# Designs tried in a protein design run: designed miniproteins, single chains, continued (5). Part 56

Each design is a single chain, and the fold is of that chain. pLDDT is the mean over its residues in the fold that is shown.

## One batch from the design tools (miniprotein)

Design m17938
Fold by ESMFold2-Fast:
Order: C-alpha cells, then sequence, then structure tokens
Structure m17938 (fold): chain A 117 residues (1-117)
C-alpha cells in the first residue's frame, strides 16, 4: 500500500544516514573511493539482473564494511522492493560522492515518490 511504502521510505532514509555517517567516521579516502566503485558495480548488476555478479560484489562490500567495524544491520539495504533497492543504492552513491546526505535523502524521496504515481 502507499502507507506501507511511505513507512519503508522513512526507514530507508534513517538507514541511509546511519550507513553514510559510519562510513565517513571510519573509512579512509581510499576505502571510501573503493566503496563508491563497489556500490556502482552493485547498482549495475542489480539493474542487469546479474545475480552472480551481485553476490560477488555484495561479498566484497560486506568484507570492507566489516573491516571498518560497521555492524551488519547497518550494512543491509533496508528495502525488499527491487525499485526501492535501486533508489537506495543510487542515493548512497550520491551521498558518498558529494558528501551531501541531505541531497542524497532528497534523491531517495524523489525516486521513491515516482513509484506511487
Amino acid sequence: SEEEIQQEIQKGLQKLQELYSAINEHATPEQKEELIKLYKESLTALQSGDLDKLQKVHEKLEELLEKLGIPAEIQVNPFSLYELRLAYEEALIVALETGDIELAQKHLIQLSQKLLA
């Protein structure tokens, strides 16, 4: 339902902020650049339906995020819907590349609202 999607979006915004803050606190510039590359590879694999590549990229992401001391519950994409999963990864890339979490949150909201139209 529209209400359930809105509730998921609010949870996603909170998780996006938590993950972004944790990465900024613990990652070196080089590690942050590697995370950006891995999230872009994840987004491409998810868009193409390449589940084997998606699994391998996610294993690398989990290894790097674990090395940074980021808890597993913060690492996980909070969305079950594929379109929202894509929107979340795009928003995270925006946050990491720009350093602007508010811009990333706005991007996630805008992409998510198109699913309700």
Scores: mean pLDDT 84

Design m17939
Fold by ESMFold2-Fast:
Parts: C-alpha cells; sequence; structure tokens
Structure m17939 (fold): chain A 77 residues (1-77)
C-alpha cells in the first residue's frame, strides 16, 4: 500500500516537473499544476486510513479528477 502511494507521488511529481519546464509562464498550466497538487493532497490525507480495496477505489477517483483537470487545460490551450 505505501509502495503504491510512493509510486503515484513519483509519477505525479515527474509530470508536474515536465509541465513547469515546458510551460513556465502559462496560467492554464499553473492552474492544472495547482489542481493536481490539491487533488494529491486530499488523496494523501485519506489514503493511510483506507483498506486496500478502498485505496484502489480512491485511485480510480483520483485518476478521474486528474483526467478532468487535463481536459480543462486542453480546453484552455
Amino acid sequence: KDALLAQVRAAVAEDIALLRERYPDDPAAAALIAGVEAAMAEFEAVFPSLSEEEALEALKELTGRLLALAREFVAAS
């Protein structure tokens, strides 16, 4: 469970770093990064109290939220 959280954190951090490098002065990219960081903070706050099954459902929900943020960024571009 902790290894899964660490892997999700690493993947998200890499994507955020890439967005900052590619779009340093883009307000739409800044909004996407802020939204992703907020979604990750909420996920990380609840994750330690979840069962393995609940953790998988929370990951699906997180993925959906991240996809919605990505769609908003594309629409703003």
Scores: mean pLDDT 80

Design m17940
Fold by ESMFold2-Fast:
Structure m17940 (fold): chain A 87 residues (1-87)
Amino acid sequence: FEGKTAGEVIEEAAKAIGVRVLDGMTFVTGLRLLGKDEAAELFEKLVRGQLPESEIPKIAELLGMSPEDVKRLLELAEKGVTPEEAR
């Protein structure tokens, strides 16, 4: 996802699954469908509260995103969001 915003990544995951609203676990499924299995595993643990936020930079590196965008993804995953709301 190099050069993509949190909103663009959410849109790709939503399209891969065929849904309009993404929660944390739906987003994890989308990441796996996009071939991002390692990042999906770490993000799933982060959403479940099983990883500290200090691991966000590792997830960001795996996704080719900034740590700020990954933090944004986590916030949106906790609430459930449409691609429009993520922008």
Scores: mean pLDDT 72

Design m17941
Fold by ESMFold2-Fast:
Structure m17941 (fold): chain A 87 residues (1-87)
Amino acid sequence: MEEAREAAEEAEEAAREATEAAVASKDKEGILAGIGGALAAIGGAFEARYAAEDESASEERKEEAAEAAREGAEAARRGAERAREAA
């Protein structure tokens, strides 16, 4: 349970960073990459939070949701990097 919540929080933070990078970017491609990463992280965070709140969810489901959140966070970090690299 804690892992799913922690993964959701990490993904939410990564989404904020990607959004900030997108807003700071002057290039449309960089902006889109940042936004895309942020959306992926938000999606993963939602999955992890729903799994954590589901009392009937198995530990395996919670682990899968936590992995989705971690993958979303990685996508957000990559999106932020692309947004920062965009001139």
Scores: mean pLDDT 79

Design m17942
Fold by ESMFold2-Fast:
Structure m17942 (fold): chain A 83 residues (1-83)
Amino acid sequence: MLTGEERDALLPRIVRRIQEELGLSEEQATAIATATIEGLRVSFVDGVRAGIEQGKKLGLSTLQGVRATNIALEEIAKAELEK
């Protein structure tokens, strides 16, 4: 599990990737990344669901929300595997 400090260090990296790859704003990227991380504290399915739901609340297409959530999941998985 990521510690709070590891999550705080990882969040800017996720936000930057979402902005660079999908053209989303920092606010949109931060909201989706944060929702995904918080959901993952419950389960993988809750992490995926939270990210996609947050994208919809921001008025994004389902495809944009899925892609942003996937970027967050990839960076979190990389951080866990590097331990």
Scores: mean pLDDT 81

Design m17943
Fold by ESMFold2-Fast:
Structure m17943 (fold): chain A 67 residues (1-67)
Amino acid sequence: SAPSQEQLDEAKALVEKEFPDADIKDEHLIPFLEMHDHDVKKAAESLIAYLRKETNGSKDVSHIVHP
C-alpha cells in the first residue's frame, strides 16, 4: 500500500532539515518509504544518503528531481 500523507510530510521535513534548498516531492519519498516498510526515519536517512552521494557531500541539490 502507498505511504500515508503524514509519513510523506514527516520524511520530507527530515530531508529538508539537511537540504533546505531541496524541492522534495512526494514521488521522491515514496520509493524510500516502501523500501523501508514505511519507516519514516529510515526512509529519510536513505534519501539523505542518496542526495549526499549525488552532490559529493554538498547541500546543493537543486538540480536533483528524482531519487
Scores: mean pLDDT 73

Design m17944
Fold by ESMFold2-Fast:
Structure m17944 (fold): chain A 90 residues (1-90)
Amino acid sequence: MEELRRRVEESLKRIREIVDKATQIMKKALKNKDYELVKEASKLITEAFRLRDELLRAYREQAPLSTVDELEKRIDEIEKKVNELEKKIN
C-alpha cells in the first residue's frame, strides 16, 4: 500500500511538472506563430491529463504495481517528448 501511494504521488508530481513545461512551450510557440509546435505541446498536455486520470483510478482501485509500472513508462515517454520540444523553442 505505501509503495503504491508513494509511486502514485511521485508520478502525479511529474505529470504536473510536464504540464507546466508543455504549457510554457505552447505559450512561447503561440507568440512565435509556430502552430505545429503549439499542436504538439497541446497533444502532450492532453495525454498528461489522461495519465493523471488513470493514476488516480489506479490508486482508488488499489491496482497492482504492474499497472503503475506501465503508467510510469508512459510518463517517461511524455517527459522525453516535452524535453525535446523545449530544446526546439529555446
Scores: mean pLDDT 87

Design m17945
Fold by ESMFold2-Fast:
Structure m17945 (fold): chain A 74 residues (1-74)
Amino acid sequence: SSSEKKKLEELEKKLLEEIEKIAKEARQNDWSAEEFARRVGEAVKKLNVTDKEVENKALAKLLEGLDEIDARKA
């Protein structure tokens, strides 16, 4: 339903905002790829993400952050 779609859109937005905050902390504290991935995983669990599409969006954002960490070390 459109109501469920709106709930998923709000959940996705909140999750992506949390991942962006984690990415900022990773930059400020020079976190490893492993620490960054662990923190993103904790955010996904905390928000009780069970929707596969929202989970895939979080995975894409995680991969972007990992690419950024790799680029900084190159």
Scores: mean pLDDT 80

Design m17946
Fold by ESMFold2-Fast:
Structure m17946 (fold): chain A 97 residues (1-97)
Amino acid sequence: AEDVELARTLFRVYRELVREYRLGDPASQERARAVLDKNLPKLPPEVQAEVRAAYDRFPVGGALGVLADHLRTLAKRSPEAARVIAEEADRWAQEEE
């Protein structure tokens, strides 16, 4: 249950940050920061700290790297989390048209 909830939250944040990273407009970093501020409290403290540190170094790209790493780790340790990540990725691919 916890791994599934974490997978859904991590993937949602990852997806929203990828969208901002792709847009590359002047407001993208401000919107990315708002996404992080809203969602970081839902993540474990150690993940929050890593994302914050990465964002300070390389804003959106740094945060994306940390989130992707945690998603890969979670998928390897939890078959249910891997399934949720795959389902979310498939849904995202369909929504991007």
Scores: mean pLDDT 80

Design m17947
Fold by ESMFold2-Fast:
Structure m17947 (fold): chain A 80 residues (1-80)
Amino acid sequence: ATPSVEEVIARGEAVMAEEKATLSPKQQALADQLFALLKEYVELVYKNKDDPEKVQAAYDELSPKIYALSQELAKLLEEE
């Protein structure tokens, strides 16, 4: 069965909590920002699943921010 949005978010939060124990404060800050945007996007897609125009608008607004933070976190993880 497909997990619920709440279950997916809860699992993500649990993984984030475990990962934070091994990350620097700077890495934790970027990871928190990235996870917050991903959570917002998932919630928006779920809320607007029957409205493709709103889903597309959310994607267009959030995807550049998600990509930028993802790239910044990846670079920081490679540098440290």
Scores: mean pLDDT 75

Design m17948
Fold by ESMFold2-Fast:
Structure m17948 (fold): chain A 89 residues (1-89)
Amino acid sequence: SEIKIQGYVLEGMIALSEGNYDEAEKYFKEAIELAKKNNMEDSLAYQVALSMLASIYYAKKRYDEANKLLEELKKITEKNPAFPFEVKI
């Protein structure tokens, strides 16, 4: 359900604001997986989850994983310019 994807994104954002990077990573991954299962990869919630997970991976020095997510996000924003900011690799 769409609401459930948004719920995972919000939980991830709360965890991130508390400095709980491992919990935040878990929630954003769940949001991404659920969005893919429901063909909601064009949704804002999916784009936010990709962006936030990439930021967590950068913080953890997992640059290859972060860059892969940013490449996916860039392709989505090129098709959907309604995303609130552009990602440059």
Scores: mean pLDDT 79

Design m17949
Fold by ESMFold2-Fast:
Structure m17949 (fold): chain A 67 residues (1-67)
Amino acid sequence: SEELKKEVEEIYKELKYQGGEKLTPDQRRLALLLKFYEKHPDMTEQERKEVEKLIDELIAKDEAEKS
């Protein structure tokens, strides 16, 4: 959903603010997943799949735009 996408984006910004930008893409993916699951421990399997997809898309976009 659009709400999930915005929340994933917000958590990613928080992760970067805490020095997450120094992590590898795989480490950032894991950190984002753990942070999101910590905030939303009662997510459905479908919502978890959507969040994983959104995180993967954000990281891929970020890596493609890095100079």
Scores: mean pLDDT 77

Design m17950
Fold by ESMFold2-Fast:
Parts: structure tokens; sequence; C-alpha cells
Structure m17950 (fold): chain A 65 residues (1-65)
């Protein structure tokens, strides 16, 4: 399942699993799994490479495509 992830605020890069996004920036994620009430894990494609990222549900809007 593909989802559209929209940043609700500027998200800085904290570590290798953090996706750096500017407010209003959108990315497509696949294989999205709920880790807990705060975080989800997904895969995004950056520069033709798949990367696993962890997203904070309070900082992003997630919409199914």
Amino acid sequence: MEVKVTALKNIPKYDEETLELKEGEEVIATNVEDLNDVFVRGEVEIDGKKKTVILNKDFVKIEEL
C-alpha cells in the first residue's frame, strides 16, 4: 500500500532513520507499519534508493493512495 506523507512542520534530520522534510513537503511511502501510538515505520525512495524511515504521527499527515 502506498501512502502520501505531508510534513505539518519542519522536520530536521536527527539520525539515519529520520526523514528530513520542510513544512508542506510531500513524499510517497510504502510498507507503512504502526510501531506505536506515536511512530510509524515506512519505506521512501530517495535518489532511486529505498530507505527505511521512522515518522512521528504528530509531525506528519498520512493519506492512503
Scores: mean pLDDT 77

Design m17951
Fold by ESMFold2-Fast:
Structure m17951 (fold): chain A 94 residues (1-94)
Amino acid sequence: KELSREELLEILEEAGELLIELYKKNKDNPEVQKKLEEIEDLLVRAYILLEENAPTEEVVKEMLRALEKLIEVAKEVGDEETKKKAEELKKRLE
């Protein structure tokens, strides 16, 4: 499946919104905050790769890694809505 750079940016922005929401909901949980920082690093890497005009497959790989971790954290904190949204974003990359 050929994804445009514009579609990749949209998915990346939506993933970032979900990350911010999890930060706000879990601000008093330092263990969860640390896991969210790892996801943020992966999304930042994906953004840098996209800005540097890296191959689409490299951008998608980092985004999938970030979304997989985002789904895992959402499951751990019982955030079913964020989990479903992250799963939908992951499906858009496949």
Scores: mean pLDDT 85

Design m17952
Fold by ESMFold2-Fast:
Structure m17952 (fold): chain A 80 residues (1-80)
Amino acid sequence: VKEVLDRLVERVAPLLSPEDRARLEQAARKAAELPSNVEAAELLAQAVQDILDRSDMSLEQKRKVAELVQEAAQELVAAG
């Protein structure tokens, strides 16, 4: 579980500002503390959506981030 979250942060971090990266890292830590992988996936998806909604990055970059988050969420749900 934590390994999935750590890999997601590493893949997404280069696409985010330092402030949004810190928010993603905080969300990943909170998700890792949840007993349910489904709840962890939901928390992570919501946090990333909030970041993307406030970001001025291109639609193409937003789609790439969303795809990486979806892959991580699917891996978490499949594991638990």
Scores: mean pLDDT 77

Design m17953
Fold by ESMFold2-Fast:
Structure m17953 (fold): chain A 105 residues (1-105)
Amino acid sequence: KSSVELFLEGLRYYVAGDYEKAIEYFEKALKLETNGVPIEDVTDPSVIPILLFLGEAYEKLGDYEKAKYYRDRAKEIMKKWGEDDPVVKSIIRGGRLKLEQVKAE
């Protein structure tokens, strides 16, 4: 499966309240998107929605340290690109639209 397909499956589990399965699929999507690059070295804005939803899912499970880790990593990538960058804004909106798509299923 593509990283987008894995992310969508993660969102389906997230909407269903299965946060452990959501995390499993979001981590699979992240690994495929990063293609073996350590997360600390990743600057590709395409990972931002995956990192933000990993943060949300870990928060739901009470793993506040992991939630903070993924949110902080997303924020660092956003800062490198500029938080008002049109590409970054489009990618974040894309993640939100995918969530709405899954909710409509």
Scores: mean pLDDT 85

Design m17954
Fold by ESMFold2-Fast:
Structure m17954 (fold): chain A 83 residues (1-83)
Amino acid sequence: SKKKELSLRAHQIFLEILKMLKLSREQRIEFGKRLKEILSQDLSEEELAEKIIEAAKELKPDMSEEALEKLREFARLEYELRK
């Protein structure tokens, strides 16, 4: 199923983001909680990407361009899962 493949890819990208950001256990829990709140909202793809990046920056203000690109890809996959 395309939806199952997208879900698996989103999860894989999420794990890559956690590794790149080098979040502590407590920060990972907080990030997951904020993502759940963001993902519960009826947002456009652009708004979803902006809020996810904002949540990540609150935990790690200085992020690589690669980490930002992974966050945008994650938002795109999550948006596609809602269609």
Scores: mean pLDDT 85

Design m17955
Fold by ESMFold2-Fast:
Structure m17955 (fold): chain A 81 residues (1-81)
Amino acid sequence: SIKIIDNTEYLPVPKELVSPWKLVMDYSRSPPRLLLEPNPEFKGPQSTLKIEVKGNTATLSGKAYLPKSAAYELARNIAEP
């Protein structure tokens, strides 16, 4: 099973049509890490949520405009493609 380390601040979800974040692969590390970064095209309250996956461990940090359950499901889906 996936281990989740959560250092995230959870905030009320805004009703927006565009996602507040985007997926980015960080190739500066070995192995490369999948990160969730702020989407610059989003005009509402911006998430600083970062999800870093290494092996079977997902580390969440920053501010998230989504429920904790959704953040955990996203982290599991990234860790277990």
Scores: mean pLDDT 70

Design m17956
Fold by ESMFold2-Fast:
Formats: structure tokens, sequence, C-alpha cells
Structure m17956 (fold): chain A 99 residues (1-99)
């Protein structure tokens, strides 16, 4: 597993979180998912730009996505949309760890 797989996991998490944000029923859940999406893309972008090794890239993207999940869980909003966003971020973290 390499940096490219970890970066892809972060990008895919960012894409899914963007989708959840757009489909969210209220401003709070939309904000939480939007922030988490930004964190997922940022961690993937930094891993790619910094040319981190595969393990460091996986750790950075995993930690970023876990922080995104925490942000979603701490932002008040629609419970269903929050659960979808948290699961998307946690899935991104898991995929990055497996990279």
Amino acid sequence: SGREEAVEAGVKAGEELTRVAKESKDPGSRLGAGVASGISYLSAGVAKASKLDGEEASELVEKGNLSGAETVKSTPGNEEDREKAAKAAEEGARKSREA
C-alpha cells in the first residue's frame, strides 16, 4: 500500500462528505459535513504535496478523517445526516489505514 491509495481514500471521503452536505436537511448538518469534507481533502492534498511515504500518508489521512467525524458528531443538526457524514469520514479513515 502506498501514498497514492491513502490520498485516494481521502479524496473519496471528501467527495462523499460533499454529497452528504449538499443533501443535508438543515444548516448544522450541512456545515458539519462541509467542514469534514474540507479536512478530508486537505489531509489528502498535504500528503500528496509533501510526498509523504505510504505509512505517513495513511496516518495523516486517517487522523484527518477521524477529526472530520468528530467535527460532525459535535455539530448540532439532523441526526440522520450527521450519521451519514460521520460514517463517510470514518470509512475514509479506515480505507486510509488499510492503504
Scores: mean pLDDT 85

Design m17957
Fold by ESMFold2-Fast:
Structure m17957 (fold): chain A 68 residues (1-68)
Amino acid sequence: ATVEVTLPSGGVLRITGPAAEAAGLAGAALQSGGASKEEAQNHGRTLADGPVGTVAEAGGARAVRLPG
């Protein structure tokens, strides 16, 4: 799975890996349902309540993954 993240600077990052997979799927599901769902309110967004991240600055198109 791959998650595309936009940096505050406007750059784009691509994240690939099992952690990114779960985060990306959760984020996509929450966007589809919106904040009306209890899970969206409980978790907030994409499990941002802890140290997560397999991130690389791509600017254009690039993916980064942690082999684990």
Scores: mean pLDDT 52

Design m17958
Fold by ESMFold2-Fast:
Structure m17958 (fold): chain A 71 residues (1-71)
Amino acid sequence: MSVETLNNLGRELSKAAEENGGKISVEELEKILKKYDVEESLKNRLLEAARKNGGVISVEELERILTEAAI
């Protein structure tokens, strides 16, 4: 995917997390990922991180994973 798409995804995820006290649920994460042309591997990595953390993922963890996905 493009860096621009990745940045737009990151911004939308960060906004959603801020509106939910700094974290985002697996359900909301899946909903947002559906709007973007995200590689299945990246989608699975984000969802796995959320599941390992009790079904939620923090904005900091989201940004870390997205940064690693940016080539």
Scores: mean pLDDT 76

Design m17959
Fold by ESMFold2-Fast:
Structure m17959 (fold): chain A 99 residues (1-99)
Amino acid sequence: SIAARAEAEALEAGLSPELAAAVGEGAALGARSSLEELRELIEEAAENMDLDTAVAFAGGLIYGALEAGRLSEEEARELNEYFLKLMEPKVEELKKAAE
């Protein structure tokens, strides 16, 4: 399945089992979701998940949707840029905490 492949690739890339599972869960949902549903899921991840889990899950969503033919490459790029903008406050807080 798309989800099992995404999780396996995440593990091979050196992600923890927990983060790889988040990638797999995202990929399963992404493969079944419309563009509008993907935007909502990304917004929920950005608001409710910690930074690492949100990145893993959102990456999975986009990967699963691309693999299932639910997104064009252009739509995937726009969705990724949208996610990065939503995550800016969390990244800024981490930078301040590291100072």
Scores: mean pLDDT 85

Design m17960
Fold by ESMFold2-Fast:
Structure m17960 (fold): chain A 100 residues (1-100)
Amino acid sequence: MREEKLKRILDIYDNVIRPLVLDLINGQPVDLSKLTEAARELRDLSGELGYDKLTEAAGRLRDAAESGDVQAIVDAFLELSFELNELILNDPLVRELWSK
């Protein structure tokens, strides 16, 4: 279901990806396997919905997480955050789901 997949994308980003990347930036120990799997799930869900740029950004985050390169992870996360923010601004349904 489109709405359920969108809600799952937003949930993965806000409750898994963002907290893990913020912990990593702050020098906290991070389970990169969890980040890799979260990025993979977000990529697959966004791909199923046809969000090509979000899918590409999530794929880059997954690859960066698998590499263990902190700078690559941060760069990929910023790109993912930009693409997700563009989606929120341009899709009223995504915006409503994000605010609730």
Scores: mean pLDDT 84

Design m17961
Fold by ESMFold2-Fast:
Structure m17961 (fold): chain A 85 residues (1-85)
Amino acid sequence: SLQEDVDLSMLEISAAVLKLISKNAKDEKAVKKVEELLPGYKERLAQGEPLSEIVRRMTREVARTHEESGHTDVAQSLLDTVQQT
């Protein structure tokens, strides 16, 4: 449906934004993490999981990767974002 197509597009846009943030932080591990997570989250979206919950989960996992890389400020900024998503 059109709504399903919009939700999928919003998920892909959210992933692209997370990749852009990670590239700007020069965190190649975080870029790769977005690419590894996206197919699984697309499947969960297709199974009826809410877009908002999927975006929160993906953002938290990417933030954790930034924290592991020592990019604590980027990680905290991403975590603050999911409080409002």
Scores: mean pLDDT 86

Design m17962
Fold by ESMFold2-Fast:
Structure m17962 (fold): chain A 92 residues (1-92)
Amino acid sequence: MTAEEAREAVELLAELDLALKNKDEEKKEEVLERLEEIDPELAEIIRYMLERKEKGDTSPVPPELLARYAALAARLEALAGELGLELSEAVE
């Protein structure tokens, strides 16, 4: 992921958090589609976490998927810190 892609991803995560708080389903899907264009793996993980949260699914997240999500989140947080951007916790 480039610094420009990471910046755009952080901005999209902030927009996603706002859309979730406003219950704006159209904006949520728009943001997720843009994330998929930047990083399809990140978008897939975020969609999985959001679907799980919406369904109230309490089943354990597979350790490998959780590790992949944590690694991507840590990478985005590190880059957001370097760029002076606020990272949204949109999937929580």
Scores: mean pLDDT 67

Design m17963
Fold by ESMFold2-Fast:
Structure m17963 (fold): chain A 88 residues (1-88)
Amino acid sequence: MAVVKLHVKFSKPIEVEVGDRVAIVSPNGKVATGRVLEVKKIGDTEYELVVELTGNLKPEDIKPGDYVAVVTRDGTVALGKILKVEKL
């Protein structure tokens, strides 16, 4: 289990909330899944998220340009581009 801060730009407007599910898949096939712990909304498509991750993808494997999928409570799935990663 790891905690990271992600700066994310979504392709469409989304309302991300604490407790929403996340998944990150790297180009080499490693996967981490988890949940949103903290939300800072910058714009309708732009967020700083603190996420808790579990899986074979380590925080150091996450790179700017990678994608995160967020699943909201209503079942909406949104894909966001990771612009910045900070290991906490």
Scores: mean pLDDT 82

Design m17964
Fold by ESMFold2-Fast:
Structure m17964 (fold): chain A 90 residues (1-90)
Amino acid sequence: SNEQKALEILKKTYEEFEKLVEEGKIEEAIRVVEEAVEEVISLLPPEVAEKIRQLLEEAKEAMKGASDEEKVEIARKLLKEIAELVNELR
């Protein structure tokens, strides 16, 4: 299903994100999350896609002026909240 594909994308994204964070590549880690979230949006019903888009925009705003540690926590929260929304569709 599209929901299963979205969850698989989120899982792979989380693994790549943590690897980039360990390497100190925070900007690349954030970009990987943003790109994956946009792909997930394309797979889901419009109502859910809009909620995820709102979460992404809120995360982007919260990252403005944030430290690298805060950006990492914001990105982790974003991935978790999106995974929870997708799981509610199943």
Scores: mean pLDDT 87

Design m17965
Fold by ESMFold2-Fast:
Structure m17965 (fold): chain A 93 residues (1-93)
Amino acid sequence: SPVEKVAEALLEVARKLDEAGHYPLAIGVYTLASLARRTGNAEEAIKGAAELVSKLPDKELQIEAYRILLDAAREAGLTDVAEFLEKKLESLK
């Protein structure tokens, strides 16, 4: 399921943010994973997660999180979101 692939990726991102001490951002991403499962709206959830990731001060963690989201967007067939995430990753080189 595209929704489940995105939800699992969001939970992985949230876990990494939590481990790094970014608790408010981790809670935000956990909430988006829950909303994706409840609403079936994978695209809105991954876009919201990308916006939260953009606020990370840690560039290496930001790159790691965007890669996880990009892989999920590609597997879910979310072409526009995948292109957006690719551009974000290019800007962080």
Scores: mean pLDDT 88

Design m17966
Fold by ESMFold2-Fast:
Structure m17966 (fold): chain A 94 residues (1-94)
Amino acid sequence: NEKIEQLPPELLAAYNALKKLFPDAESFSPNAIYSLVEFTKSLGLDPSSEKAVYRVAKALLKGNPEAKELIKNSKNTEEDYLKQPLFAVPDSVK
């Protein structure tokens, strides 16, 4: 409990958004968390807002199999994410 509270607001918001989408998941890939934070920033949204991050995550799941793999504990590293962002936003969210 205390470890989760010690996360930076951006990482905490991403973690909580993913937990809301996958409540039975034990953990999430660091790449999934960082990708979601950076992608939220790229859309001009506040990555420390759980509501904003949740909206982005939900939209990305609508047809992107790579996003689903990242959220389901993909073994991709943070460096892989920075070189090759795996998310595509559906037109309905743009």
Scores: mean pLDDT 62

Design m17967
Fold by ESMFold2-Fast:
Structure m17967 (fold): chain A 108 residues (1-108)
Amino acid sequence: VEELEKKYEEEKKKNEEKLGKVLEEAAKENKEYSDEIEELADAVAAAISLTEADLSKVEEGIKMVREVAEKAKDEKTKKSLLKVAEEAEKYLQTYVDMKKELEAAKAA
């Protein structure tokens, strides 16, 4: 379990750093949608506790960003916001996978 927890923390840190950079860049380029991007960033930070409720907040944030991306009139904004949603989806999937492995290891 300890080795799996260590691997989990390392992968989590890498994904948080990568997603954090994407969110920061997107917020700077898309000031009109900065609130939606900040809500997603807050949801990602809250997901540290890895409860179903925290993961659900990340899913809701991703959906919100995708909705504003589809409503965006300019192609640059749409592409930027879709990139944010895609990176957040990868982060969420990694968390789900790691949580399953950690729960299985703790049950053993």
Scores: mean pLDDT 70

Design m17968
Fold by ESMFold2-Fast:
Structure m17968 (fold): chain A 69 residues (1-69)
Amino acid sequence: EKEKALEELAKLNKTKPETLRKALEENKDAETIGERAKEMQELIKNEDYVGLLEMVKEELEELEKKAAE
């Protein structure tokens, strides 16, 4: 299931799952500013791609709702 979440995340980012996984791995310990970004980094450190996908979808839903004003 985690692999499917990574594939969905890669699709949303218009990249390959392997490329996204490498980018996430390289940045998992990077200094992060912002509450949302810290939450995402924690999910990345735990390899919780399902949780990460849920956060990304939630943000997209908020953007769609704002655009649909």
Scores: mean pLDDT 71

Design m17969
Fold by ESMFold2-Fast:
Structure m17969 (fold): chain A 98 residues (1-98)
Amino acid sequence: NAMEAIAASIRSHPAEEIRQAVIDNTKKAVDAYKAGNKSEAAAYDTASMLHLSLLEIAGLFPEAAQAAREAADIYEKGGDTEMAKHYRRLAERFEALA
């Protein structure tokens, strides 16, 4: 199964590096959002979501839940309430799968 091969490849890398990439891209998205740069914010939102999806595909649900919770807090403090709500829902889903 191609998905299991992808999951195994992701699990061969430190989960902490992928988790940190979620957080770093979320911080950059918030900075761009506050600066009024909507296109840059959307690009960093996408990068954050893609890294979170890698943790999900790998079955690293505790790490994905933690990353989503931290990202939700960063979005909330940054004033991006819709992204904060979205990541909070993702964290709840990942916590249920862990």
Scores: mean pLDDT 86

Design m17970
Fold by ESMFold2-Fast:
Structure m17970 (fold): chain A 67 residues (1-67)
Amino acid sequence: SDKELGEKRAELAALTAKGLAIAHGGIPYKIEGSASSKDEAEGVAYSTAGVARVTVVNGKTTVEFIP
């Protein structure tokens, strides 16, 4: 939905800004930046190479950058 899309964009902005604390409802989110993932354009804004995985489970947020 439009609301969820906005929340995901806000989450990406927080990751890009400096790993701000993010609170979302138990939804795993994977960001991957590269030319091979055009549908994940937001990932390019965060990382020029590698993958950023954001997982929210039971109110716990985990952010992991994979080169």
Scores: mean pLDDT 45

Design m17971
Fold by ESMFold2-Fast:
Structure m17971 (fold): chain A 74 residues (1-74)
Amino acid sequence: DKKFEAEILEALGNMYAALGDKFASQGKYEEALEMYEKAAELYREALKLYPSKELEERLKEAEEKVAEVQEKIA
């Protein structure tokens, strides 16, 4: 079931995004970047399996956080 597989990938992506938020709040921007990049990858894979607006929004947020953190460590 592609929908079920997408839901698992989304849940994992949410976990990595939350870890990214935690590291970013601690000023650990390199670790935050790694977590947000992982979240974005998982959301892209989930979206390929089962498209949804909610998932597209989560991916966009993760990509924006990646860009924000990259600016802080550049």
Scores: mean pLDDT 89

